# Designs tried in a protein design run: designed miniproteins, single chains, continued (3). Part 23

Each design is a single chain, and the fold is of that chain. pLDDT is the mean over its residues in the fold that is shown.

## One batch from the design tools (miniprotein)

Design m8770
Fold by ESMFold2-Fast:
Structure m8770 (fold): chain A 83 residues (1-83)
Amino acid sequence: MDEEARRLAEEAARRIRELAAEEGVPGFGTYVERELRRLVEQGDYEGAARALEGAAVMARTAFDAPRVAELARESARRLRELI
């Protein structure tokens, strides 16, 4: 289970960075990727899920990045199913 959670969080971090650049918010994407990688390195998958949930809210409300918001929300949901 931990390896699947790690893989999902690492894939989410990469895809969020890529989509954030496409939606015109590359700095936000880099911030989210760094935060997720930090939490994964600590083994804090609950923290990673919370970070993804927060990123979804920020992408929707502060950055108007709907594709990043949807990806972050779905990634948080899937990660919570694994932990």
Scores: mean pLDDT 86

Design m8771
Fold by ESMFold2-Fast:
Structure m8771 (fold): chain A 98 residues (1-98)
Amino acid sequence: MEKEKELEEKLEELKKRIEELEREYKEKYEAAKKELEAKGDKEALEKTTKELLREGRRKVFDLLVELGLISEEEAERATNGEKEGIEAVQRRVESLFN
């Protein structure tokens, strides 16, 4: 079916863009860790780590919205760490790729 081809193309794009985001996030975390550990600022490192985790999560969910896999409301709730929002996004992604 034509819909299967569209889903496969979206899956490939999603995978590629997630790999790019994982690389970007890792580089940002390592750079922040190196700089803040050198300064001895443990509170700033902890805050920056939480901010980078939230930013990375937001980018992944924004990507899922862009590809039409989830709604903007679902992405916002999941980004804010709402358990129900995260579970809804996870269930939707699992239904598409498994």
Scores: mean pLDDT 72

Design m8772
Fold by ESMFold2-Fast:
Structure m8772 (fold): chain A 100 residues (1-100)
Amino acid sequence: SEEKKKETIELLEEQLEHIKEKLREYKDDPEKAKEIIEEAFELLKKLLSLYLSEEEYKKANEIIDKALEEIKKLLDEKAPVEEVEKVLEKAFEEIKKIIE
C-alpha cells in the first residue's frame, strides 16, 4: 500500500540520519563506529523484514551486506567520515528504489 511505502521510506530516512549522527560522534573511534554500524544494520534488517516482501527483503539484505563490508574496510583504513557517509547514503538510496 502507499501508506506502507511511505512509512518504510520515513523509517529509512530516520535510520540514515541516526547512523550518520553516531558515525560523526565516534569519528575518532573506528572500533566503536564498527560496532554501531553493525548493530544499526542488524536492526535495519529486522525492521525491513516487517515492511518488505520476501523478494524485496532479499535484495535489501544484499545491499546492506555489501555496504557493511565496504564501511568496515573504510573504518579500518581510517577514511574520512564523509566517505563512510557516501557509502551509507548510496545503500539507503538503493533500498528506497526497491520499495517501488
Scores: mean pLDDT 86

Design m8773
Fold by ESMFold2-Fast:
Structure m8773 (fold): chain A 102 residues (1-102)
Amino acid sequence: SADEELLVRYLEGLKGVVLEGIRRGLSAEEIARLIDEKVEEFRSEQPSQIVADLFAVAAEGLKDALLKAYERGLSREEQIALVEQNAAAHIEAGVALLREIA
């Protein structure tokens, strides 16, 4: 569906900008700003409420998880694994939900 394609595209995009931020050695605050920018970009697509809610949960969860990972001194490899696992989980769950209600 268009909702599925939009959700997957933006969750992959969110993953990509966060991984690039980690690769560049950006702070947790700088990566949080990149996530907020991706959320605003997503809002410009005028998503349905359910797609908007699914993306917001993924983006906010990733911001919180990364901030805590930085505070705990997780390695770059552990931060990357966290981002990849978060993106995969939200794509799988979101796609499954959108298919069930289609």
Scores: mean pLDDT 85

Design m8774
Fold by ESMFold2-Fast:
Structure m8774 (fold): chain A 68 residues (1-68)
Amino acid sequence: MLSPVQKAVARAEAGRLVAEAGRPELEELAGDAVIQMIERGVPGSEAAARVRELAERGDREGLERLAR
């Protein structure tokens, strides 16, 4: 399980990625999706890449599924 500090760092990185994709409104969802993927054993780099791809497509539902 990620610590609160590790979760904060993951959320900050996810926010940066979705802002770069032009989708800052997806920041909270992307953060939750990254945390859920890492807690399921997905490497952080792969989790970030998948979230970036979904944000670039504007796939809010895809991010919601990963965050849950």
Scores: mean pLDDT 81

Design m8775
Fold by ESMFold2-Fast:
Structure m8775 (fold): chain A 65 residues (1-65)
Amino acid sequence: HMLTEEQLRLAREIFEAGVKAGLLEDTPEAYARALYNAERILNGQPLTPDLKPTPEHLELARELL
């Protein structure tokens, strides 16, 4: 699944803010969840902390982290 540059930037911001706040682990799984949440937010959907990432988001997170 191809994410836009804006989605990738938002995902990084969510991930780094979450890690700093102690809400997220510094892991590919947490980053994958941030990527999926960024995609949803930019599509007009709310932030979902319990969201399970897709295999594509997990692959992308491992590549980017």
Scores: mean pLDDT 75

Design m8776
Fold by ESMFold2-Fast:
Structure m8776 (fold): chain A 79 residues (1-79)
Amino acid sequence: MIELSEIELYILGLIAANGGEIKKSELIKKAKEVLGVSKSEVYKAIKNLEEKGLVEVDEEKETIKITEKGKELLGEISS
């Protein structure tokens, strides 16, 4: 089982709730407002999720997309 921090779990859930893809700026804004975390902490969480294969970053669109692996993991956590 992949271990996720609170920030990482929130990010995955937010992307899934937003139809599987979200603009990077919107994700950062929401994470800062909801979790009270810094922009640097959000970027670190995104990098960790990408390294785990749970999200993909689209540099051209400046969006972050949840992967099938990320959706499966989120489904296992959600009751």
Scores: mean pLDDT 80

Design m8777
Fold by ESMFold2-Fast:
Structure m8777 (fold): chain A 93 residues (1-93)
Amino acid sequence: AQAQVDEALDQFRAQLQQLVQETKQQVKNASESEVNALLDKLSKQGFEWIQKMVKELEKKGVPKKQIAKFQTVAGIELAGALYDVKLWYKKSK
């Protein structure tokens, strides 16, 4: 159970890091409006990934308490990624 949650978190973190790097490349010459649209896209993609991983953990029989821990950690890290991109954009001006 815990090992499956840890694996899911590692997979989520790797994918989120890739998404953050792609978004940072896209915001380099973007207007503030375009940055907001890119942040919305990042948020939606991250949320969809969390939901897919939750369903996969449920199918693997991972207990609800462990799945809740995954959702909490992944959600916090997604919020941090959105902040990181916003801060990156502000510093690029």
Scores: mean pLDDT 84

Design m8778
Fold by ESMFold2-Fast:
Structure m8778 (fold): chain A 60 residues (1-60)
Amino acid sequence: SSAEETHKMNKFIAELSQKYSMDVVNEAMFIAQKAILNGESVDKALEIAKEYAEEVAAKE
């Protein structure tokens, strides 16, 4: 439902904001939004965004 999707998005943003910089969070959310606009599900878009954030954070 739309309420469940909103809850998932808010929880995802909050969790990423605790672990990563605002720049990484903003880029991850932009990727999620782009994936949704391209027809991906919210769950799939958030998975892609999370993988992106983890990959960026792993660049040492």
Scores: mean pLDDT 81

Design m8779
Fold by ESMFold2-Fast:
Structure m8779 (fold): chain A 105 residues (1-105)
Amino acid sequence: MEKLEEVKAEIDRLYAERDAEIARGRQASPEATVELEIQRALEDIFVVSAVLAVERRLKKDPSVTPEQRELIIAEVRLKVLRMFREGKPLSEIWKEVEALVDKFL
């Protein structure tokens, strides 16, 4: 559970890096900015979709504490963000998300 704050800090760092990259893109090229904005939207959609799917699964398990749920959701967000930015296909990202949740349950 001490790990939760470290995971949240890393997520915040990755979002700050993304926002800075988009801001730099806007100054350099409209074309580059469009691609970065599309990637940001796809990343946000996939992160939200993965989190909602995991939350639905966790709600079915009464043994999962609120603290465990918060940690699992944070770890899922971090995993999706990292793998998406590494250019991993969505099917591979989802497989790793399921494996991560299985490890906690």
Scores: mean pLDDT 80

Design m8780
Fold by ESMFold2-Fast:
Structure m8780 (fold): chain A 107 residues (1-107)
Amino acid sequence: SLLDELVELIREIAEVLESTGTDRAKAYARALRHLADISRARFEELMAAGDTEGAIAVLESTKAALDRIYREVLADPEVPEDTKRRIGELYRKAKAVIDELIERLKA
């Protein structure tokens, strides 16, 4: 499912950050893993309740949180440039999946 793809992309971003070995990168990774877990749980809860508008709001909030973490990673001088490029690729894929999920829910 697209939701499973989104969660896996967020977890892959976390794994790439964890590979840098810095305390800040580990903190970003922890925030991303928490975001993936909470976004999945809340989305599934709202969809089960028939609250499509609420489910869309969760996806928009998830996208905003990803944007914030990505900007923090880009600003971090201890994150290698090749890691930043890889994170950027995964981040763009995650945002595309969120946008597709929102589009399908609006249809």
Scores: mean pLDDT 90

Design m8781
Fold by ESMFold2-Fast:
Formats: structure tokens, sequence, C-alpha cells
Structure m8781 (fold): chain A 82 residues (1-82)
């Protein structure tokens, strides 16, 4: 189901990002979107690692936005292709 696919995406993305050395504070997915908060000062590195993590799950990113939250935290919002 779409809900189970979202939960599996959340788990896999978190595991891949953490394996690549990026500290995940929060992750939430829907069937068509992914929102991740990471502890990082490097927005470009965080973006690239998230793009790679999503690709490793077999999904494709339609659009990606990175927003600094302060305290060396980044909010990354991704819209996913069907």
Amino acid sequence: SSSQEAQELEKKVKEILEKKGLKVVEVSATPDSLTVVVQSKDAERARKLLEEAVRETGREIKSLKVTPLGDDKLLIEAELKK
C-alpha cells in the first residue's frame, strides 16, 4: 500500500544517509514527497547525499528544496516522481 511504501522509504532513506555520515534528526514521507531534517552546515553535501539516498531506493526526485533552520540544521523537502 502507499502508506507502507512511505514508511519503507522513510526507513531506507534514514539508514542510507546515516551510513554516509549524515545525522538525521527527522524524516517523514508521503507517497509523493519526502521531508528530512539533518544536522549539517553543508547544504550542497546534504542535497547530494539525499539525492543519492532517494536514487538508491529506486525513486526519482522531481524537485528539491533546502532551507536552513538554524543551529546547523537543514530542512530538505523533496517532491517525488510517480
Scores: mean pLDDT 85

Design m8782
Fold by ESMFold2-Fast:
Structure m8782 (fold): chain A 94 residues (1-94)
Amino acid sequence: TLERARELIAEIRRLAEEVRDPEVAELLRRAAELLEKALESDDLFEVEELIGLAFIEVAVARLIAPEEDLPLVERALELAEEAARLILEIVEAR
């Protein structure tokens, strides 16, 4: 569902606001922006590339995150995985 994908992306943005490390917060914001761009794209190849880039941003966030931010980054990864699944389903149904 389009609404559910948007809700998941918005939740990733909210987690970025809770994160203490400003670099980790910026990486999570970029991941959310890339997922939003994927949701707006009509090109399946572009969608897959944008999703891949979003996961790279989250992976870097996990690598650099201080211990206190790790639970928020792990949650953002779970949300990104679910959002990516829904985005692919939406784009393929067009």
Scores: mean pLDDT 88

Design m8783
Fold by ESMFold2-Fast:
Structure m8783 (fold): chain A 80 residues (1-80)
Amino acid sequence: SLEANRASEEEIEAGFKDVKDLMEKAVEYAKQGKKSQAASYLTAAGLHIVALEILGAPEEVVKEARDYYRKAAEETDKLI
C-alpha cells in the first residue's frame, strides 16, 4: 500500500502545481490584455481543482488551490 499511497501523493502534488501554473498564466495573459486566453486558463485551473478533489487531495491542498484561484480570478477581473 505504500507504493500506491506514494503514487497518489505524487499525482496530488503535480495537480496542485498545475493549478498554480495555470493561474499564473491566467494573470499573465490578463496583464497583456489577452482576456480570452486568461479566461481559458482560469477555466482549466478550476477543472484541475475539481480533479484534485476527485483524487482525494487533503483539505489543506484543496483550500490552497481554491485560494490561489480566487486571487488569480480577482487580479484577472481588475485587468479586464
Scores: mean pLDDT 77

Design m8784
Fold by ESMFold2-Fast:
Structure m8784 (fold): chain A 91 residues (1-91)
Amino acid sequence: KLEELIKELEEFEEKAAAGELSREEIKEFERKFAALPEELHEKGLEIAAKYLGVSVEEVRKMIEEAIAEGVDEVTIRASLVKLYLKEEAKK
């Protein structure tokens, strides 16, 4: 199930980058992410901070700037959850 969720997140990111996401697909992913515990996003932030060599607070500022520049919040949340799940899968 963990591997399946990672695949869904990767497919979502690929379709988003290609501009192939339908309105219905975006809504379905919003529903799925609304059902995920908030702690998964926080854990993803911690991993991103370690990867980039910055503080969690700095990563949050980068995310706020990206959203202000027009990056979808759902896409950012998907990427954070994926980072956490990939690290857990390595254990």
Scores: mean pLDDT 71

Design m8785
Fold by ESMFold2-Fast:
Structure m8785 (fold): chain A 71 residues (1-71)
Amino acid sequence: MLSDEELRERVVELARETAAAIYAQPERTGEILAQAAEELRRLTGDSRPPSERSERAREAGELFEQTLLDA
């Protein structure tokens, strides 16, 4: 399992890669976001419903969204 610091770093990297991919191919935005969501699930290792997800998985999702919006 990734440490909190490693998870944060990987999530920021994923968000930047996702933003760059959308910029390069805006017609594929839905597909790109779906792929990013799948990778985020793999990184957090938490497949539980949103109400049962760990604080770590919630924080990772928030960081991803914030980084994507800032790109």
Scores: mean pLDDT 74

Design m8786
Fold by ESMFold2-Fast:
Structure m8786 (fold): chain A 101 residues (1-101)
Amino acid sequence: ELNEEQKKEIEKLVELAKKNTEESREELAKLAERALEVLDGMDGSDEGVAGAARYFAKMVEALAKTGSPNVEVFLPALEKLSKSPDPVIKEEALRALEALK
């Protein structure tokens, strides 16, 4: 489902989450902010937005499994996606939110 480049990107972000440094927190926070801004600029019916939203949700789910509290910066974007009219996006976001518990 995810291509090789997306998997490598997730692996790099997982390592950042595990480091739990100020720099890694800032990098994760900026990524979360960008994701929320992209989603705010679109109605969720765009196919590109749907693809990006699914990738983002899967990425956050993988990050949450590290147990790092720094992944909580993704909560606003995931909450927005959990309210998506697209049932696939909503389901992926809800799974990522459950992984953050």
Scores: mean pLDDT 69

Design m8787
Fold by ESMFold2-Fast:
Structure m8787 (fold): chain A 81 residues (1-81)
Amino acid sequence: DDWVRAVERAIERLEQQGKHQLAELMRQKLEDFRRAVAAGDLVSAARELRQLEHLAELAGDEEAARAVRRRLDEIERQIKE
């Protein structure tokens, strides 16, 4: 999935820059999102994506932030069904 690849690239760039704590937080939020989706908890999944978007913005990775936002919009549409 394109958004996951964008987040993983952002994490790799952060590690190359020595920003290990921010990279680890982004990995944790991506894993929290996966667990929420596996549990059928779309509300928690959306919350984790909002936090991941903020972390991507803090990282200065606008591509990753936009990709996460698009996925968040998809999850929020599913919740509104």
Scores: mean pLDDT 87

Design m8788
Fold by ESMFold2-Fast:
Structure m8788 (fold): chain A 88 residues (1-88)
Amino acid sequence: MLEETREQAELAEEYARKALELAERAETEEDLRRAQRYVDLAAYHTALANELAKQSGSEEAKELAKRAIEATLEAARFLEEKIAELRA
């Protein structure tokens, strides 16, 4: 349970990091779509980590899920700002 939550949270954070890296370097619509796919993957694994944390009731699991949520939201927000900038 805790290990499963950790695995999902770590995947979410890794995909969020990749999304941020791609978004920072994005200059084309294709780059933006690729960054969005990583945000979507981060969100998917964040949702799994959050559900596992809720089922476990563990404070450690909840903290792992919280970090995954925060990383995913940061990546999504940065991508939204980048999309607005490039499409303006």
Scores: mean pLDDT 87

Design m8789
Fold by ESMFold2-Fast:
Structure m8789 (fold): chain A 72 residues (1-72)
Amino acid sequence: SKAAEAQQRIRDANQEATKKGLEASREASEGINKYKDDKELVDELWERNHRFSMEQMRELAAVSAKAEAEVK
């Protein structure tokens, strides 16, 4: 059914976003720990991670909206 396919797409998008989020968080943590004394680099890593998180949330919202529209 379209509902089952839409739910699967939402699940796949959530799993992908979670995987990317965990990898980005690990990369940011490793960078911060490695360059902890470089405030400018640490700030850049935090901003980069924040932008990535916002982009992932927008992408997930778009997938959810499209899936919902396809079920209606």
Scores: mean pLDDT 73

Design m8790
Fold by ESMFold2-Fast:
Parts: C-alpha cells; sequence; structure tokens
Structure m8790 (fold): chain A 95 residues (1-95)
C-alpha cells in the first residue's frame, strides 16, 4: 500500500538522519568550525535531495495524481529534514 511505502521511506530517511547526526557529533571533536559548517550544509543538501527523490519515486510507483497527497508527503519528509537541521545546528553551537 502507499501508506506502508511512505512509512518505510520515512523510517529510512530518519535512519539516514540519525547516522549523519552521529557522524557530525564525532567530526565536531576534530574538525574546525568552518569545516564542520561546510559538512553540515552538505549533509542537509543530501537529505533534501534524498527526500525529494523519495517523493518522486512514490509518485511514479503508485501513479499519484492528487496534488494534496503529493504535498502531504513532501511536508512529512521536509519535517524530518528540518528536525535534523535543528539537531545539527545544536551540535555546531556546542562545538
Amino acid sequence: SVDKAIDLMEKQLKELSDRYVKEIEEKAKTMSPEELKAYRDEVIKQLKEEAEQMVDFLVKLFNITDPETVARMKKRFDEIVKETEKRLDEILEKA
């Protein structure tokens, strides 16, 4: 079902997010503030691209033609990216 596929991809994006958060926490111990910010920016860019690709894949796979359904999926994945951005920014402020 579409809902199961969305749930699976949301879990995958959250897992990817958690891996990046752990990696940034470790890198914060050795990287300069400038290097850490550049890496943070690249991570957020990658997560945004991954989220966009996940939405595009689901739209094509299930032939979703309803704009409201597409917008709801985009919002759900965007919220995960925004939460990750906040977590990363907190780490950078402590570094």
Scores: mean pLDDT 86

Design m8791
Fold by ESMFold2-Fast:
Structure m8791 (fold): chain A 84 residues (1-84)
Amino acid sequence: EEPKLSREEQQYVRENVEDKVAPVVEELFEAIKNGAEKKKIDELIKKIAELTKGDEALQQLILITLKEQEVPKEIIEKVEKALK
């Protein structure tokens, strides 16, 4: 009964990712779940990278959250590359 994106995981992202980044991360998860166009996903990844620039701990939390949500590896790799 536990969804892939639990309430605690959503709360954790919101509290640790900043209010300005949390909505973008949430939109990225929905885009991935819905099989949205690559352009939309790439745009969201770039926006996350820009908003988290200089905060390596926050960037790592985002990567951990994506891995826990079983996001496709190709998208995780794009995020890792954008954050590095």
Scores: mean pLDDT 71

Design m8792
Fold by ESMFold2-Fast:
Structure m8792 (fold): chain A 90 residues (1-90)
Amino acid sequence: MSVARFTAVSAQLQKARDIVLASDLSPEQKAKVLTLIDQAEMQVLIELNLKDYENAKASLEKYRDEILSLVPAEIQPAIQAEFDKALAAI
């Protein structure tokens, strides 16, 4: 069901937010990355409500790749792992 899928995705995206907040990024860089995570969560919610699982996965992959391009190499594996777990929940 879309509610169970979204709850799992939201939980993994919250872990990604926690990684960003614990990082040495500037407040401005943290705000930018957190905004992208919020946008990813919103797009996944919209697509799951439409039962468009392919577009939900594509949106999550797109935002994952954009976020990874903006964060230091040191935290990229941890953020990628949480997004990959979110993808597996769809």
Scores: mean pLDDT 86

Design m8793
Fold by ESMFold2-Fast:
Structure m8793 (fold): chain A 78 residues (1-78)
Amino acid sequence: GRLSKNPLCQKAWEAARKGARALAAGDYDGAIEYGEEAIKLGEEAAKATKDPEDRLLCEIAAGFGGTVRGFARVAAGV
């Protein structure tokens, strides 16, 4: 399965999904907040894991959060 066993990585993916939904709804403040949460949790989880696949999933969650935050900032005119 593509789901991490790491609880922090699971929270990072949840935050990334919430950020993407906020962005699609035009909630740019929410998209920025969730994107930043996904980055923090994903990076923390990636540093904590020794499993290469789990680390990659955590890093992807952080990257997706960063992308959501970036698009939200551009859409908000900042």
Scores: mean pLDDT 82

Design m8794
Fold by ESMFold2-Fast:
Structure m8794 (fold): chain A 86 residues (1-86)
Amino acid sequence: SELEEKEKKAKEFLLEKAKELLKNKKITDKQLADVQKKLQENIEKGPLSEEEKEVLRAQGILLEAIKNGDEELEKELEEFAEELEA
């Protein structure tokens, strides 16, 4: 369905951007540790699948990069969200 295609595209976007940020060392070890801590807090609220853990980790990585002042990434996220709503 169209919804399933949008969900798949969103997941692929998040995972690819997180991978790029890690490869380019745009996230510090401390920020990565903060992402892992938040992921563990979510696991404590209920069991997560490996896929759900990957998505949450990717979201956390992107959020930390935006907090570091990655205005380009913030703009890319806004443009992608707008494309998905169209």
Scores: mean pLDDT 78

Design m8795
Fold by ESMFold2-Fast:
Structure m8795 (fold): chain A 100 residues (1-100)
Amino acid sequence: TAKLKEIAELLREAREKVEKKDLESAIETLKRIQELLKELKKTASPEMQELLEQLLLDIERMIEALKRAKEASEEEKEELRKQIIEALERHQKFLEEQIK
């Protein structure tokens, strides 16, 4: 659907922002993804609803990790950034496979 494609593009955008160390903008993009996922979930099949719920939980954890990273040591920030980038890449790839 058009919304799935938009979410995949926003996941890519969030990853680019994390790579650029623009953590505040990354958090805003992730919050926008949450809104779109909640909207999509309302009209989704039960199978898709389960998938969207899992993605919502992962996005919430990423937002919390990025907020924590602001107060972290440089070494801890680097590790958190790397983990979040990997997670965003996996989710983007997964959604792109669902659209094809």
Scores: mean pLDDT 83

Design m8796
Fold by ESMFold2-Fast:
Structure m8796 (fold): chain A 55 residues (1-55)
Amino acid sequence: GLSDLPREVAKALLRRAVEELPLPEEEKQRWLARIDTADRAELEALAREIAALGR
């Protein structure tokens, strides 16, 4: 799972997931900014939110 990955690898995977979502560029940039400033617990929460956006 995401929690088993180094923090920078987790961030890279989440950034890639956001870039592949069918969202406006402004929304993508807001998600990317959240990922860049996130700690481990925030990254786990962001992973759940991003997964929900892909539904």
Scores: mean pLDDT 79

Design m8797
Fold by ESMFold2-Fast:
Order: C-alpha cells, then structure tokens, then sequence
Structure m8797 (fold): chain A 88 residues (1-88)
C-alpha cells in the first residue's frame, strides 16, 4: 500500500542519515516531522527506522530516538520510547 511505502521511505531515509553521519538533531527532526506529516503510519515509520538504524549503529539509533521523544509530538514520543525498549 502507499502508506506502507511512505513509512518505509521515511524510516529508511532517517536510517541513512545515521549511516551518513548527519547531526543527531537533524535525523531526530526528520523522523519527528515524518510522524507529524502522516500520523496514520507513525508506528510503522518509527519501527522501520529502529530496524534499519539498529543494523547500522545501535547506539546512534538509540540517541536519535531519545532526541525524537524530546522534540516530537505525543505519537513520536510514544513510538520512539517503544523503539528504545525494543533495543535494550
């Protein structure tokens, strides 16, 4: 579905930001903005970021999720915190 593809694209782009060594706040803002722009796929977007990001750099992915929880809306915070728990 288009929603699934949008979630995969957004989550993957944030993970590629981690891989490219982009600033932590930039990647966190990308993730939070994607969640805000399409709340219906918020869970899938964050879960794809967690999966792909943790394969690249688990510690940086955790740091991005922590920052996204601070700067994002309630849905971003909810799913970012769930992602942190999954990576423990």
Amino acid sequence: SIGKKSAENAGTLAAEGVKAGRPLEEVAKMLASSVKANKEIAKETVEIFVEKGSEIDKDKTLAVLEKAAEIGDELTKKYALEGIEKLK
Scores: mean pLDDT 85

Design m8798
Fold by ESMFold2-Fast:
Structure m8798 (fold): chain A 120 residues (1-120)
Amino acid sequence: ELSEKELEILKKLLEIRLLLIELDTIVREYVEETKDEEVKKLGEEISKLNKEMDELIQKLGEAIENKDYETAIKLAEEMLKLNEKIEELVKQLPKELQEKVLPIIEKIKKLLEEVLEKLK
């Protein structure tokens, strides 16, 4: 049985998942249209890290359902570090793409910080 606190955390994880889908879609659409091989490589690396983030979201949700808050905290901290890596790669992309994607990364960071606050 899930508590109200656990449900609030799971709701934030779903919001993060939707933001990751939006981020991946924007980057992938740009990469498909570009002739710049370096931009294509950056986009592929970002897509790979987005998949790692999605796997961590699933594991974090499972940890919450199992009331394993120690594992949930560790996973959320790993997701924050991964989000920082994604941000570093995005800052190497063309400015027009950065303007669309950086606000999404900031929203994900804020939601992850809120999840960590609720877990502690």
Scores: mean pLDDT 88

Design m8799
Fold by ESMFold2-Fast:
Structure m8799 (fold): chain A 76 residues (1-76)
Amino acid sequence: SPLEKFLEEVEEKLKKYKEISEEMGKVFERMVKERTGTPFRLSRETPSSVSNEELIEEIERVERRNEEEMKKVLAE
């Protein structure tokens, strides 16, 4: 049914966001550690409010590029 299809798409999107957020979190932790010499850990995937904007922007960029790639493949 259409409802099942939408639920699957939402679940896939959430999974992708979590994966990207986790990877970005690790990169951010490494950068902070290298710059300050102090170990930094995120409570969850989302870092501080300032870093949240950067993570969201990166997620949006990756999603937009993936959508453009899929659109090009489907247009062929």
Scores: mean pLDDT 58

Design m8800
Fold by ESMFold2-Fast:
Structure m8800 (fold): chain A 75 residues (1-75)
Amino acid sequence: MSLEELRERAERLQAELIELADDPNADPERILALLEELTRVTVELLRQQGRFDEAEQLRAHAAALIAQLRAYYAA
């Protein structure tokens, strides 16, 4: 996927996440799924720009936070 395609995809995912966040009846599982996809796309974008350390740090931190949120909502 091109750098431009990744950027456009990230922008679309961000817009979708904002719309979902404005819905008080939004499913937390859908929010988590969009966060996972946005993180994946952003990590790939950073790697394409040669920002490998930032990409790996973002991937690790986001994965940990998403896992914690999933556990929290499951309780």
Scores: mean pLDDT 80

Design m8801
Fold by ESMFold2-Fast:
Structure m8801 (fold): chain A 99 residues (1-99)
Amino acid sequence: SHMEEIEERKKRGDERFAERRAALTTPAQQAGLDDIERDVPVALELIRHAIDKIDELNKWLKEQGKEIKTREELLDAMIELYRKNNDQESLAALERFRA
């Protein structure tokens, strides 16, 4: 069944998201992601895009000497990363999430 294949692929995607998040984020960054996921489920697609860029995010935060401890700090870091990458579509979507 095509529907069974779609469901299985979604499940594998969710598992990979969780594995990547656990492997690449600090405890503080993970707590910030939990807060965003809890408060605004509609933003999950933007969070998944941020997780796909988590290596770059972690490298950038390390270069800046910054730590993420809150949802607001994580959102600010994601906005700055999208601006750095000139990702106007993702930035506009993230601004809607904040507004």
Scores: mean pLDDT 62

Design m8802
Fold by ESMFold2-Fast:
Structure m8802 (fold): chain A 72 residues (1-72)
Amino acid sequence: DREEELRRRRQQAVNRLIALKIDLIGYEFELELAKRRGDEERVKQYEENIKRTREEMAQVEAELARLDAELA
C-alpha cells in the first residue's frame, strides 16, 4: 500500500526533524556558553554545527512537504 509506505516515511522524517531540532537547541545553548567564556574555537565549532543542522532541517522539511502533498 503506497499510503502506508508514505505514512511510514513521513513518520521517519518527523522523527529525524525532532532529533535535529533537539540538536539545534543544544548547539545554540553551547554557542552562547562558549561566547560568554571567550572560547573562539568552540564558538566557530558550534556555529558550523548550527549551520549544518539548519541545512539538514531544511532538507527534511522539504521532504515532509513533498510527502504531505502525495498524501493529500
Scores: mean pLDDT 88

Design m8803
Fold by ESMFold2-Fast:
Structure m8803 (fold): chain A 88 residues (1-88)
Amino acid sequence: SIKEELLKLAVELRDLAEETGNLVLYQLGQMAEQAVTLLRQLEEGKISEEEFQQALQGMIDLLRELAKLYPEVKEEADKLIKLLEDAL
């Protein structure tokens, strides 16, 4: 499931952040965890499909900007973007 893939990516990003000391990777990991929270809220009827789509699109847009500012995390940002797009 997309939720399991996002949780796995969040762990991988946290581990990579701890190994490299790159704080942007911590931010990417937090965004992956936030996406899981949004999926749960959608499943529980706490947010609308429109609110969910807008939130995920905002995260994708922010990730694209982070990848431009920090090219060293582009691969990880692109991987997270792909999972978020698959969740839409």
Scores: mean pLDDT 89

